# Designs tried in a protein design run: designed miniproteins, single chains, continued (5). Part 96

Each design is a single chain, and the fold is of that chain. pLDDT is the mean over its residues in the fold that is shown.

## One batch from the design tools (miniprotein)

Design m19328
Fold by ESMFold2-Fast:
Structure m19328 (fold): chain A 141 residues (1-141)
Amino acid sequence: SSLAADLLRAAATSLRGLAKKIRTGGDNVVSLLDSATPAQSASVSQAIRDYRDTVVGLLDDTADLLGEAQRLVGPAAGPLLARVQATRDYFTAGTDTAIGLADSGDRLQEAAQLLRDTRTRVVAELDAVAAGADALADRLS
């Protein structure tokens, strides 16, 4: 039980750290989009790709931690894992769309707004899943 609780608390810590990185990284990319000219679209699109790839990697690492917790506590951890996977898919779809908008060069403000909306939803969901992981850990302690 303590190992499962430790894994869930580690996942919660990872999710909160990722939410902070999404806030900071998302704000940085949005600032680039808000100040960019069409001539800078390629470098802004690359910044969105780098941001996406970093966040997706960290979501996959957190999904691995929740997968190990699920092996120890069974189906109780399943909804938390499913929510991280759904968040990964939502974030990937939103950032891929934003990359296409930025690549067009004339839709940089639409890319910025989509990234703001994606950031707001993903951060809220990661904080909620982290709270759920801590609550499950408390029940297993």
Scores: mean pLDDT 90

Design m19329
Fold by ESMFold2-Fast:
Structure m19329 (fold): chain A 86 residues (1-86)
Amino acid sequence: MTPEEVAKRLRELGEKGSEKAKRVMDAAAYIIEGFAGTPEQREAFVEKAVELAPEKADEIRRMAETPDGVGEVTRLALEEIAKEEL
């Protein structure tokens, strides 16, 4: 999947969950989309993700700061998509 496709699926999963699940999935989608851009755009997307899911702010920032943060967020997104399909 492309980052755009993964982000779209995360938003779809959020729509089926609770209000909190929706905000967390939207935040993850923004991080994934941001990692497809420039470093400055990634920082802006991380800030937007934190705004959408303030209770997950520390976790979101932690993932974005790691060199493999994209891989970890993408892996979590794929796990949630697989869970939805099953």
Scores: mean pLDDT 64

Design m19330
Fold by ESMFold2-Fast:
Structure m19330 (fold): chain A 65 residues (1-65)
Amino acid sequence: SREEVVERLIAVVKRASAVAPTLTEQQRKELVDLINEASQAISDGDLDKAREYLEKAEALIKAAE
């Protein structure tokens, strides 16, 4: 559902903020771009696309944790 995807986005943003100091400038930019793309996909009603972007963001965060 949209609500589940929005909650997932919020969780990703919180985790991203926590790992941001350990990331390279390039990784931070990629993560911000993925979060922005997920937000845009949610606004467009494309929840499948939003999930794809969030999955990529989560993978990048997990690699940095």
Scores: mean pLDDT 86

Design m19331
Fold by ESMFold2-Fast:
Structure m19331 (fold): chain A 85 residues (1-85)
Amino acid sequence: ATRQQIIQAFMQRARQRDTNGNGTISRAEFRAAIREVAAQYPQITAAHIAAFMANAARLDRNGNGTISREEFRIAISRTLRRFGI
């Protein structure tokens, strides 16, 4: 799969988890989206998952438990690019 296809899969899951349409996603929803996409794409390894989780923690610096869908997209895109996907 291409980087673009993987990013689109993550964004589709993020939109599904944003049930109220408010443009934000919780840390739990972020973790669920990562697990669901990793199950579809074997090139997403344990190292990628760890990097995604670390980025989620960084984005939720204030401990409010939420991040925006755009921050989610940026975190995923940067992580995949760093791993050469």
Scores: mean pLDDT 71

Design m19332
Fold by ESMFold2-Fast:
Structure m19332 (fold): chain A 79 residues (1-79)
Amino acid sequence: GASLDEQAAFRKQLEAAGAPQALLQKDDGFIEEIYILYGQFKKDFPQATLKDFVNTLNNVTNVQELAVRLKKLEEELAN
């Protein structure tokens, strides 16, 4: 899992990339899950930016919704 310092740094990176305030106010457990999913996303799309990832997070309320949005982005980048 990500440390609290890594999670704090990641929150700042998400904010700089344009993440909505509702996402930035989520608890550390939710942010840790997003950080793990971003790591997986970067393995599949190494040239994708954090801004590309953040575009999938608009209106995300839970991890399952994030996974659906990531699959849509993956399909768009594959075509």
Scores: mean pLDDT 70

Design m19333
Fold by ESMFold2-Fast:
Structure m19333 (fold): chain A 76 residues (1-76)
Amino acid sequence: SDTPNTLETTITGRDRESAERAASLLAEGARSLGLDATVTQTSETTFRVTITARSLTDEQVEALQQLILEAERIAA
């Protein structure tokens, strides 16, 4: 299918600063992999990260999973 892949995750932090840093790390990491990423604040301590790509390699998927785990660690 020619439909772009979309991955959406919600980052909830212990405070706004932690959530924002975590979401920014994930978005910047995704962009460094050549993917599009946007960050939207949904509450004081919650940010939505939307990552889109025409296609994803296994290596990019693995890198994204590691970035998500690191973002969750920063947000906690």
Scores: mean pLDDT 82

Design m19334
Fold by ESMFold2-Fast:
Structure m19334 (fold): chain A 74 residues (1-74)
Amino acid sequence: SDELARKILELMKKGLSLKDALIELGFSEEQAEKAAKATEEVQPEIVRRLLAGELSAEEAGIEAIRRGLEKAGI
């Protein structure tokens, strides 16, 4: 969800990786690794949209996390 993606982004702004942020929020290490890999897989599409002016940097961060979580089944 967007709210979960925002919480993750806030933790990442404090210096945590996506994986570490998910572990802090109570997800398993296996779930966190799956989400991190899924987020990396969606990055090229999100970067394209950012460069096209379709998303701000913050919107791009939230969207990448959200899609990564959905792809990982979280």
Scores: mean pLDDT 84

Design m19335
Fold by ESMFold2-Fast:
Structure m19335 (fold): chain A 67 residues (1-67)
Amino acid sequence: SLQEQLERQRQEQLQQQLDAFYQQQVEELGREVEEMRRRGAGVEELIRLALERTRELQELLRLLQQQ
C-alpha cells in the first residue's frame, strides 16, 4: 500500500541519517585515537579506548541493519 511505501521511505531516510551519524562518530573516534597516539599514549590505551567507544557504535549499526 501507499502507507507501507511511505513507511519504508521514512525508515530508509532514518537509516541514512543514523549511518551518517555513525560514520561521523567513527571519524571522531579516529581523530581522538590519533591525537592520543601523537601525545605518546601507549597502544594498549588506544585499543582500550577504541574498543569501549566502538561498542556503542556497533550496537547502533546493528539496529540500523535490523530495520
Scores: mean pLDDT 76

Design m19336
Fold by ESMFold2-Fast:
Structure m19336 (fold): chain A 69 residues (1-69)
Amino acid sequence: SLEELLKEAKELMKKDGVPEEEIDKIIKAIKEGKFDEAERLTLRLYIEGKISEEAARLVGKALKLAEKL
């Protein structure tokens, strides 16, 4: 489910040391249908080396699922 993917992505990003406030901005953007903003924020964290490739992939899966809703 979308909720399970978002929960797993949040836990991975927390382990990577991302502040919860930044994680919650991405989750809020996905839930509000602001997919371009969510992708931009996630890519910035990945390029800056702040999240793992695994976390970025999970956010990508959540975005694709949310777009179908």
Scores: mean pLDDT 84

Design m19337
Fold by ESMFold2-Fast:
Order: sequence, then structure tokens, then C-alpha cells
Structure m19337 (fold): chain A 70 residues (1-70)
Amino acid sequence: MEQAIVDTLVNSKNPELREQALNLLLEMQSDEAVELLIKNLSKLEKSILEKLLKYSSSEELKKAVQKHLA
């Protein structure tokens, strides 16, 4: 399930679906979701990266986002 949600966040042309996928991932924060997000950081818009940095409970994900934005 995490793979399908991350795929929606990265590839969906529908901004409402992307927002729903982001919110689900922020609530889940499973190890699989974190790993998939880190692998796809370069494909995510800056606004999504900023929301991950602000709202994610994963320190690993936050560190990866900070390094990517530097």
C-alpha cells in the first residue's frame, strides 16, 4: 500500500490526489513509507519537501529532506 501512495504523490497529475497521498504518508510514517519517500526526494516539488520537513515525525526523513534542499 505505501508504494501505491508514494507513486500517487510522485506521479499523479491531480493536485487533490497528491495532497491526499501526502496526508496519508504523514499519518503512516512506516519504515517502508520513509524509505520510499527518501528514494523519491528528487521527484518531489519543493512545497511537498517543505511540508515533509515541517510535519513528518521521522528524523531520518527530515534529515534526508534537509540535505536534499541544501
Scores: mean pLDDT 80

Design m19338
Fold by ESMFold2-Fast:
Structure m19338 (fold): chain A 72 residues (1-72)
Amino acid sequence: GPLPREERVTQRVEAEYVDANGKRIRYRFELREVRYADGTVRQWGEAELEIEDEGKVTRLRLRAEWQELPAP
């Protein structure tokens, strides 16, 4: 594939809070972007949720990827 021109983190969010039901929620999100020599832009988001409820810890990890094609 084409060589990457630039890779960067465009957004970063971290939060920790207690919801209305007393669950402790820890959230992390990063949005990343890579621009290629052919004008293609690839973006992906990485999110992690950690939910603690009544001594039980549940972790959810999500990665979503999409591409912006070069303008015609």
Scores: mean pLDDT 75

Design m19339
Fold by ESMFold2-Fast:
Structure m19339 (fold): chain A 66 residues (1-66)
Amino acid sequence: MARAEAIREVLLKLGVPEDLADAIGDVIAGRMTQEEVAKKFNIGVITVKELIDFAESVVEDELAKA
């Protein structure tokens, strides 16, 4: 499974809106910047970064246990 898809699924499980989770997936895939997501959803760039960092941590932890 693509890393972007795994991160999107984690964000959706956390209750992140589908549009925002999709946009963050696009950041991971290299199709969008963190700044573009922050502007589109009227949130802080720090918030976008923290969501990505947290979702990546969850994906990496699950892979380490498998």
Scores: mean pLDDT 79

Design m19340
Fold by ESMFold2-Fast:
Structure m19340 (fold): chain A 73 residues (1-73)
Amino acid sequence: NKELIEEILDEIKKIEKKYNIVPKEYKNVDEKKVEEVLERLKKDPSSSETLLEIAYFKDEGVFEALRKKLEEL
């Protein structure tokens, strides 16, 4: 769903501005964690802000990989 992807990307941009996140290359990112966050976002988009903030604080690499994956969709 293109509309859902756009909304999640907008929330990611808000978090990037809020925490002054600069895109970086992360190696050894846990792709399973990226998929888990993505599936949770698809299941409950209304929780996207909270889920994305939690993802960022736990693993910046997962947050960055999620952003890139959504941009490629």
Scores: mean pLDDT 72

Design m19341
Fold by ESMFold2-Fast:
Structure m19341 (fold): chain A 90 residues (1-90)
Amino acid sequence: EQAALEQQAAEAQAAIARGDEIYARVTGLVTPEEAEDGRLSAETALAILRKHATSMSDEEIEALGKEFADAALARSQALLLLQQIAAQRA
């Protein structure tokens, strides 16, 4: 019971960390002004990658864009799950 909740929390934290890592890789390719604009959509992230990641093929950029979109969704779901677990423990 408690071990199952701890496992779910650990998986949620891992998903958040992966999303943050992918976000950092994408924002690391932009100017500070673009990074500070705050909310990168998957479409905007793909456009930035195509502009700045000249060493990557179109297929690699598309794959990373999908990974970013999937990670962003997983991160959002993980934050909601952690919020539910915290509410249940309170």
Scores: mean pLDDT 64

Design m19342
Fold by ESMFold2-Fast:
Parts: C-alpha cells; sequence; structure tokens
Structure m19342 (fold): chain A 76 residues (1-76)
C-alpha cells in the first residue's frame, strides 16, 4: 500500500546506503568498517520488518525482526 511505502522508504534508503558502505569496506579490506556496516544492515532490516509487522498484523515479521537484532548485536 502507499501508506506502507511511505512508512518504509526512509528505512529502505538507509539500508541500501549501509549495504553499499559494507561492500566498499569489504573491497578496501577494512574488516572493522565492514562489520560495523553489516550490523547497520541488520538493524535497518529489523526496523523495516517491525514496520511491516505493525502494518500487516503478522507477528512472524516481528519474530524475524528480533532475530536480525540479535545478529546485529553479535557483530558489535
Amino acid sequence: SMELVEATSPLAMKLIEAAVKATIARRQGDKEKEREYLAEVYEYSSELLRVVAKMTGDEEYERQARELEEKARELR
């Protein structure tokens, strides 16, 4: 829906930016920055899934969001 797109667009852009930065860090051999940006990818992905869960009422997205938050925590 348009409402869902408006709610998720800023988070999707941040996710893309983090993913691009992770790729650049990997190509440069900067393992610390790669790990940091990968944590951001998981964090923004988790936030997107929580928005989808609230908009759809599907608790499975909330469960997936928690799993991604845990992965981000492990990388920091």
Scores: mean pLDDT 84

Design m19343
Fold by ESMFold2-Fast:
Structure m19343 (fold): chain A 75 residues (1-75)
Amino acid sequence: SEKLDKAKKLYEIGEKYFENKDYETAIKHYEESVKADPNSLVAIRAQNNMAMAYLKLKKLDEAEEWLEKAVELSK
């Protein structure tokens, strides 16, 4: 799927920024990954990693919101 391939590529770019502790840039790429294929397993992973990035930034409310979205999509 072209949408899934785009989502995977954006997710992988987000992961590289996350590993380099650039959490704000990682969030932007994860957000674009979710938009590319919102109902995929990649979207669940991106939402979980967005929550973790928000936790690293000490943005607890945003972290909780994205974790809840990931849990809902996984049902």
Scores: mean pLDDT 87

Design m19344
Fold by ESMFold2-Fast:
Structure m19344 (fold): chain A 75 residues (1-75)
Amino acid sequence: ASREEAEAKEAQGERLFAQGDYRGALRHYLEAARIYHELGDEAGVRRALGNAGRVVRASGDPALEQELLKAASKL
């Protein structure tokens, strides 16, 4: 995994969020956070998880909130 791959996942997450695909957006932001974590990029992890949180709040879906919390607990 690379920084460029993480940035591509963030861009795809943003695009899906703009389209109202909250599940797709969350998945891509969480994949970006995982890659940043593997790279030791703490700022990248915080940014990606912050955007994931924004998606969860916009969705109002408790299942997506649980998915975010589970993924974040591994970082």
Scores: mean pLDDT 89

Design m19345
Fold by ESMFold2-Fast:
Structure m19345 (fold): chain A 85 residues (1-85)
Amino acid sequence: SKIEELKNRLLEITGEMQELLKPVVETILSNPELLKRLEELDREWVEIGERAQAATSAEELEEVVREAEEVLERVKELVEEAKKV
């Protein structure tokens, strides 16, 4: 079903973010500017998770997936900056 496909996409995004952050997490935690950005992204990610759980239609989940993909792109940017430290 479309709902199952969208939920699987959210799991894929979650896994990709975890793998991207894993090698740089200690660098981020030791840098106050990067830590602040990670904390802001974490708050947005928690809100996305809550909206995904509350979603009752494929259309609502499509919006959540779109926002999740936007957070993933910002995580990729943060990880790139952390690698330069």
Scores: mean pLDDT 89

Design m19346
Fold by ESMFold2-Fast:
Order: C-alpha cells, then sequence, then structure tokens
Structure m19346 (fold): chain A 112 residues (1-112)
C-alpha cells in the first residue's frame, strides 16, 4: 500500500476505538495515542518509507488532554513527508486537527 493509505488506515482504526469507548480516561487516551504513533511508524515503514523522526507530546488542562503527534519520513523515491496531528479529548469528545503537514491529497500526489 502507498504510505498515505497505510497512515489513513492506522488513523481510521484509532478513531474507531475512540468512538467505541467514549468514557476513556486521560491515561487511556494517552496510551491509545502512543499506540497510534507506533502504528503510524510501522505503517510508513511497511509502505517502504524511512522514518526520520517520531514524537508525541501531551498537555493536560483540567479534563482536556491534547496530544501532538509528529512523524517525519522519507519515501522510497526520496520525497520528504511531514505529518502532524493535534488530537484533543475532553469528556468523551475527540477533535483531530492537522495544522501542519500535507493533506491526504498532497500525500497521494507525493507518492504518485
Amino acid sequence: AAVVDALSEALGAFVARLAAHPDLSAEEFEALARELLDAMVAAAEAAGATVTGASLRVERRGSRTTVVLELDALTKSGVPLRFRLVITHDRGRTEIDVPEGPTAAELRAAEA
């Protein structure tokens, strides 16, 4: 599979788990976010990319937990990919933002 398809599948599985478990604790949410980063790294490498950086940062404010995931990779063709997700969980509500990095369309174009 292309890198974008593999990353989309990993993110989709994560979103499905969040939807199935609306009463997740902050600790459980952080653990799932760490699993997502590991899955994204594995997916990118399985698709033939070289992962050059992977990081997760967590901020907690009251009932709100914000996780910032960053993944830097190089495709088989030498195209650099930077993927950043900001995931916020607050009392059963989850928001996902992609403030930096390529859209799915841009990732698709880079993979050609």
Scores: mean pLDDT 74

Design m19347
Fold by ESMFold2-Fast:
Structure m19347 (fold): chain A 80 residues (1-80)
Amino acid sequence: NTDKAIKKLKKAKDLAKGNPEVQKKLDEGIEYAKKGDYDKAIKKAGEAADLAVQTMPQDTAYQVVKEIQEAVEYLKKAKE
């Protein structure tokens, strides 16, 4: 549900500490999820994942992407 998605996005944000651009995209995703705009939340989560892969060390980027992917699955369930 929405709460589980937000928890996963917050975990991804904590893992992305030291990368403010990735954290900003995750914060935007969290705010859209809180408002029930799941399509925009999914879009911002995807942008955060893409940026993490481009800007973060491989091992940390993998973990951030994993948390984001789990959040996106909860957002899809919240929408349906």
Scores: mean pLDDT 86

Design m19348
Fold by ESMFold2-Fast:
Structure m19348 (fold): chain A 92 residues (1-92)
Amino acid sequence: MSFREKLRELMEKVVAGVKDPELAEKIRETFEKALEAIENGDVETARKYLQELARLVDEAVKAGKITPEGLEAARQLLSALLIEISFLESQK
């Protein structure tokens, strides 16, 4: 399994755990934008979408609309994305 496939599997677990369909789709869309920025080496755009993804997850938590399983997947996804972005930034 590729690293990108693993990230997408984590994102699908997050989306499955979010009880609000509109919020779930915003999370998916923001993740895809973050992944595209990482693929393009655009660290600034990747950090922007990572922050937005974290904000959307926090919104789901505050609204009581995310399962414990979805929240755990979100923590793993956010951590993995941060590590990848930090690795790209270190290659300057």
Scores: mean pLDDT 84

Design m19349
Fold by ESMFold2-Fast:
Structure m19349 (fold): chain A 56 residues (1-56)
Amino acid sequence: MFPFKVGDKVRIRLTMHPLDGLEGVVVEMVDENTVKVYLTEIGRVVGVPSSRVEKL
């Protein structure tokens, strides 16, 4: 079972990366290790490792 669901509010956790601390909403569960998140501040969907995403 995936740790996230579509519609979950999340924050990106990538130390020293431009996307670090950005918040968004899960829009797709690709697999157990990869999620697509719509980041509200930049208006884009990005694919990130599930381990680099914090559920809010």
Scores: mean pLDDT 76

Design m19350
Fold by ESMFold2-Fast:
Structure m19350 (fold): chain A 94 residues (1-94)
Amino acid sequence: SMEEVKKLIEKAKQLIDETRSLIEEARRYLQAGDREKARELINEAMSKIDEAIKLAREAVKKGTGEQKKEANSLLDEAIGLRGEVNRLRAELDA
């Protein structure tokens, strides 16, 4: 239903926002030399962004018209953000 797709989109948006906050916090800890705390935050960000991608993909599958377009836009944003989390993880592992 349109309502179910709306809920998927809203939850994906929330997880994307939470992921952005975790990335910024992880960067601060990494700059401060707290690699263990940065690792925990990066792992949490990875978990949240993977869930956001799953929900956005489901919204694309179930949505039509404008909701499908919005869901595709969110999916692209989430995939880009996952790339950013992977880059931070690579910096931590170096």
Scores: mean pLDDT 90

Design m19351
Fold by ESMFold2-Fast:
Structure m19351 (fold): chain A 84 residues (1-84)
Amino acid sequence: MSPAEKAAIDALVKAGVSREDAQRIVNEAVFLAFQKAIEENRLVTLKDVHDALIEVAKRTGLVTEEQAREASKAIADALGVEFP
């Protein structure tokens, strides 16, 4: 597990999501983000991960869009980048 994935999971747990659900959501979002990048023949971006986290949140109902945004921010902070 990467430091960025760990940061996202920890952010979701802090926001009230169970660790099991947080791990599942982050794993699904990372998979979806990489799949989209591969389909478009490009490198994965933080935006891909953010969009995937929001999509997984909406599809599963396990986390709110606000909680998913907190996870995206935690990933950006862990990578030392700012995301809009």
Scores: mean pLDDT 80

Design m19352
Fold by ESMFold2-Fast:
Structure m19352 (fold): chain A 76 residues (1-76)
Amino acid sequence: MNPFLLAGEMGESEEKAKELAKEMGYTLPTGEVGKSGFSGLQIAKDLGLSEEEARELAKKLGLKETKGLGIQLPVL
């Protein structure tokens, strides 16, 4: 899913948007680099959105755990 979907759902319901955010980055990804893991940053890049844009949308919607939008480098 993309950050636009999150923004849309938050506009209707904050609870819904939080659930989507958890789905994208709730669990610690084991392979975030190379589109292996689910993260907001990876989705934003693939969709042609900037990390800043996706992060700003999450903040405006009021997501507390917006870490999923950031880059995470797991060890092999």
Scores: mean pLDDT 44

Design m19353
Fold by ESMFold2-Fast:
Structure m19353 (fold): chain A 82 residues (1-82)
Amino acid sequence: SLENLSLAEQLLRQLRLLAEAREKAERGETLSGVTAEELRETLARIEAEFERNRDTLSEELKKAWEEAEREFRREQEEERAR
């Protein structure tokens, strides 16, 4: 089997980290500057990869993004229901 971390899985992990950071901020907790910077850098890297490979991997990347976003939204709705 192809043992590669899927782009959808990578995107989902980043979305989860953002959600966790947002929840902490919503509670009035401060994030370390390092943690906030790391998240920002990771997002910038993902966006840069998307721009760089837009023509070559556009279909695969679109599907990966849609899958990650759908799963993330589902998780967020479930959290809101608690």
Scores: mean pLDDT 61

Design m19354
Fold by ESMFold2-Fast:
Structure m19354 (fold): chain A 94 residues (1-94)
Amino acid sequence: SKIEELRKKTKELNEESNKADKEAMEKAKEIREKGKKEAEEALKKYKEKGKEVAEEIKEKTTREIGRILNEKAVKLSVEAIKYAVEAVAEENER
């Protein structure tokens, strides 16, 4: 009967449709997992780059502070020596 052939074709089409849906779901899952991995890798790279930039800023700041402190220390040392020389000169003038 033509009705039995139509039922068989409808069953085959439903099985093909179900297979296509499963394949589409698997592909969607793969795309989502790939996107998640790419996002995690990008975040890791940004975190590492952020650490490098922070370390460079810390090193530069420490260097600048060290230079300023050294300049002030040298100036204070010269003034202290000058004061000591003047004090000794004043005591020896009698």
Scores: mean pLDDT 76

Design m19355
Fold by ESMFold2-Fast:
Structure m19355 (fold): chain A 113 residues (1-113)
Amino acid sequence: MSILQQLDQFYDTVKTLIKQKRFDELLELLKPLAEKADPALVERVLERVERLVKEQVKKLGPLSPEELLLLKIDAALGVTREAYLRGEISDEQVLPVFAAVVLAFVEKYLSSL
């Protein structure tokens, strides 16, 4: 399986767990991968995702916390995929970086409940 196919499958699993509100299972899935992520790559992806989400929210208006979380995760998939295609992220870092970015957004969402 290609790394991008693995990323797409991982993203589908993440979205399913969020929609089913299985956050304990989601955190258990994300944490081991996130620990392997390069912090500099995570910071770069987070900055780009936050910029894109800010622009989208200006166009869409106010979103529910769950809608905002899903928007952030959709943006994280796109940014991570683009960074990989540009050669900015190695195969080994694609899933760890995506997991770390998603973990940051999930933890912020849970702290707002």
Scores: mean pLDDT 88

Design m19356
Fold by ESMFold2-Fast:
Structure m19356 (fold): chain A 62 residues (1-62)
Amino acid sequence: SPLEEVERRLQRIARELQTLGDEYRAAVASGADPETVAALKARIAGLTQELDRVSAELERLR
């Protein structure tokens, strides 16, 4: 169903955000290159925006 598809997508994005959050924290703690830290921040921001979009889609289906 469309609901199952959207819910699976939400779960995937949420899991990826959690992993990236952990990677970002580790990178900052280890003194990783500023470019690496910036890239992780940008990816987190992009996925957060995608999560908001997919969440809105889910609410429209319910």
Scores: mean pLDDT 86

Design m19357
Fold by ESMFold2-Fast:
Structure m19357 (fold): chain A 98 residues (1-98)
Amino acid sequence: ALEEAIRELEEALREAERAGDRLTVTAIRSALELVREAKELVEEGKYDEAIFKLEVARGILGIALGVEKIIGGSEEALRALERAIEAVDRALEALKKE
């Protein structure tokens, strides 16, 4: 779940970079770093701390998506953020299942 989320976020980041959207790139990079930190925490058995990191990542992406919708961001930027959010949401559900 977390490794898949990292892969999906890296793909979303590449799409955001191609779109040239600085806000979207920054949000996805921040989320990717938090998801990587969550993976390390899971490997240490620190599930609650990992969940907190993923919820922060979800929040950052959600705020960025809201801002992009208000300012009329590109379809590519919006899709990249939505993909990133879905990846984080799937990782959260997988961790909470334990």
Scores: mean pLDDT 85

Design m19358
Fold by ESMFold2-Fast:
Structure m19358 (fold): chain A 67 residues (1-67)
Amino acid sequence: SLSAEEARRAAEGALTVAESVGAEVAAQMYLRNSGAEATPEAVAAVAEAIRAGDLEAAAQKIRDASA
């Protein structure tokens, strides 16, 4: 399972990379890199947080997907 700090680091990377590749591709990459399951639901939830610019929501959703 991801620690809160690991999830936050993943979210920071996802928000940064999304500016280049888009929110859904960034969500999928960082979920997979975190060892979380990149289900369509998890990708959509993380991508929504990324589009909102909500780092804490993105970190929480990545962590939820890894549980």
Scores: mean pLDDT 85

Design m19359
Fold by ESMFold2-Fast:
Structure m19359 (fold): chain A 60 residues (1-60)
Amino acid sequence: MSLEEAYEYGYRFAKEALARGVSEGSAITGAALRAIGDGWSDEQALAVMRGAEEAIEEAR
């Protein structure tokens, strides 16, 4: 998986989580934990977190 794909995953995950009423912190943590649980690299997990943070900033 590319870092761009990881970023897009985090963005979509957070956007969907926020739409369901999940808190900002839980959306970021949930995206990162999912990536780590699926065996993604630390670099990919960081990209996921960055994508999630972008979705949250856009929602503010």
Scores: mean pLDDT 79

Design m19360
Fold by ESMFold2-Fast:
Structure m19360 (fold): chain A 77 residues (1-77)
Amino acid sequence: VLESLEEGVRAEKAGKLEEAAELYIKSAEQAQQDGDYLTAARAYEMAGELYKKLGKYDEAERLFQKARELRELAKKQ
């Protein structure tokens, strides 16, 4: 989880926004599998912001919706 997140941050700083978004999604999926719903929600939100910057609004909206669902699950932990 942390390693994929760090790779995503590095890609984002290098201006590789699409690659960074994919790495954030991978980090979110790993966190979700580990039951860390809050970390997963944050990673999906970061990916959504990058897709928004790339003009991929439908993909961004889907990621933000997934993040909201995971934040609700995190409140029940």
Scores: mean pLDDT 83

Design m19361
Fold by ESMFold2-Fast:
Structure m19361 (fold): chain A 80 residues (1-80)
Amino acid sequence: SLWEELERLAAELEKLTAHLEKAAQDLYAGKPIEEKDLELIKLVEETLGRLAELYRQKRPVEELVELLREALKKVEELLK
């Protein structure tokens, strides 16, 4: 179902968020950070914000799934 796909995509984004949070922590500690990681942090932040807005507006689940699918594709591209 679309809901099951959404839950799976959300779990993948949560894993990515944890990775990027560590990258941000390393930057705060004065360690070098890749530009790709900064772009990924921004992408995740923007995607989560937009997901929250779609949910608040009670948009159809398929719109949230499409947003997550698009974000995941951009993540895959940046991680190359």
Scores: mean pLDDT 74

Design m19362
Fold by ESMFold2-Fast:
Structure m19362 (fold): chain A 90 residues (1-90)
Amino acid sequence: SMKEELLKKLEEGRELAEEALELARRHDPSMVPLAEKALEYLEKAEEYLKKGDLEKAEQYFSIASRYLAGAIAAKGRIEAEERARREAEE
């Protein structure tokens, strides 16, 4: 169902945003606000989904997705840098 699909996306988004926030705090503090805003809007989307307001849940998820895209990009960059460093040590 649409609710189940959105719930899965919210769970995945929250995990990615939390990981990105942790990495940003350690390696790129300029990305912290993007990860924090993603978490804020994901929480809002989840709140409205629990209230049965699917339209507002989708709206807030859309806003969260814009911030999350930046956070995911930062996470991917940091992970790629870690992989390259490990390969150089082998």
Scores: mean pLDDT 79

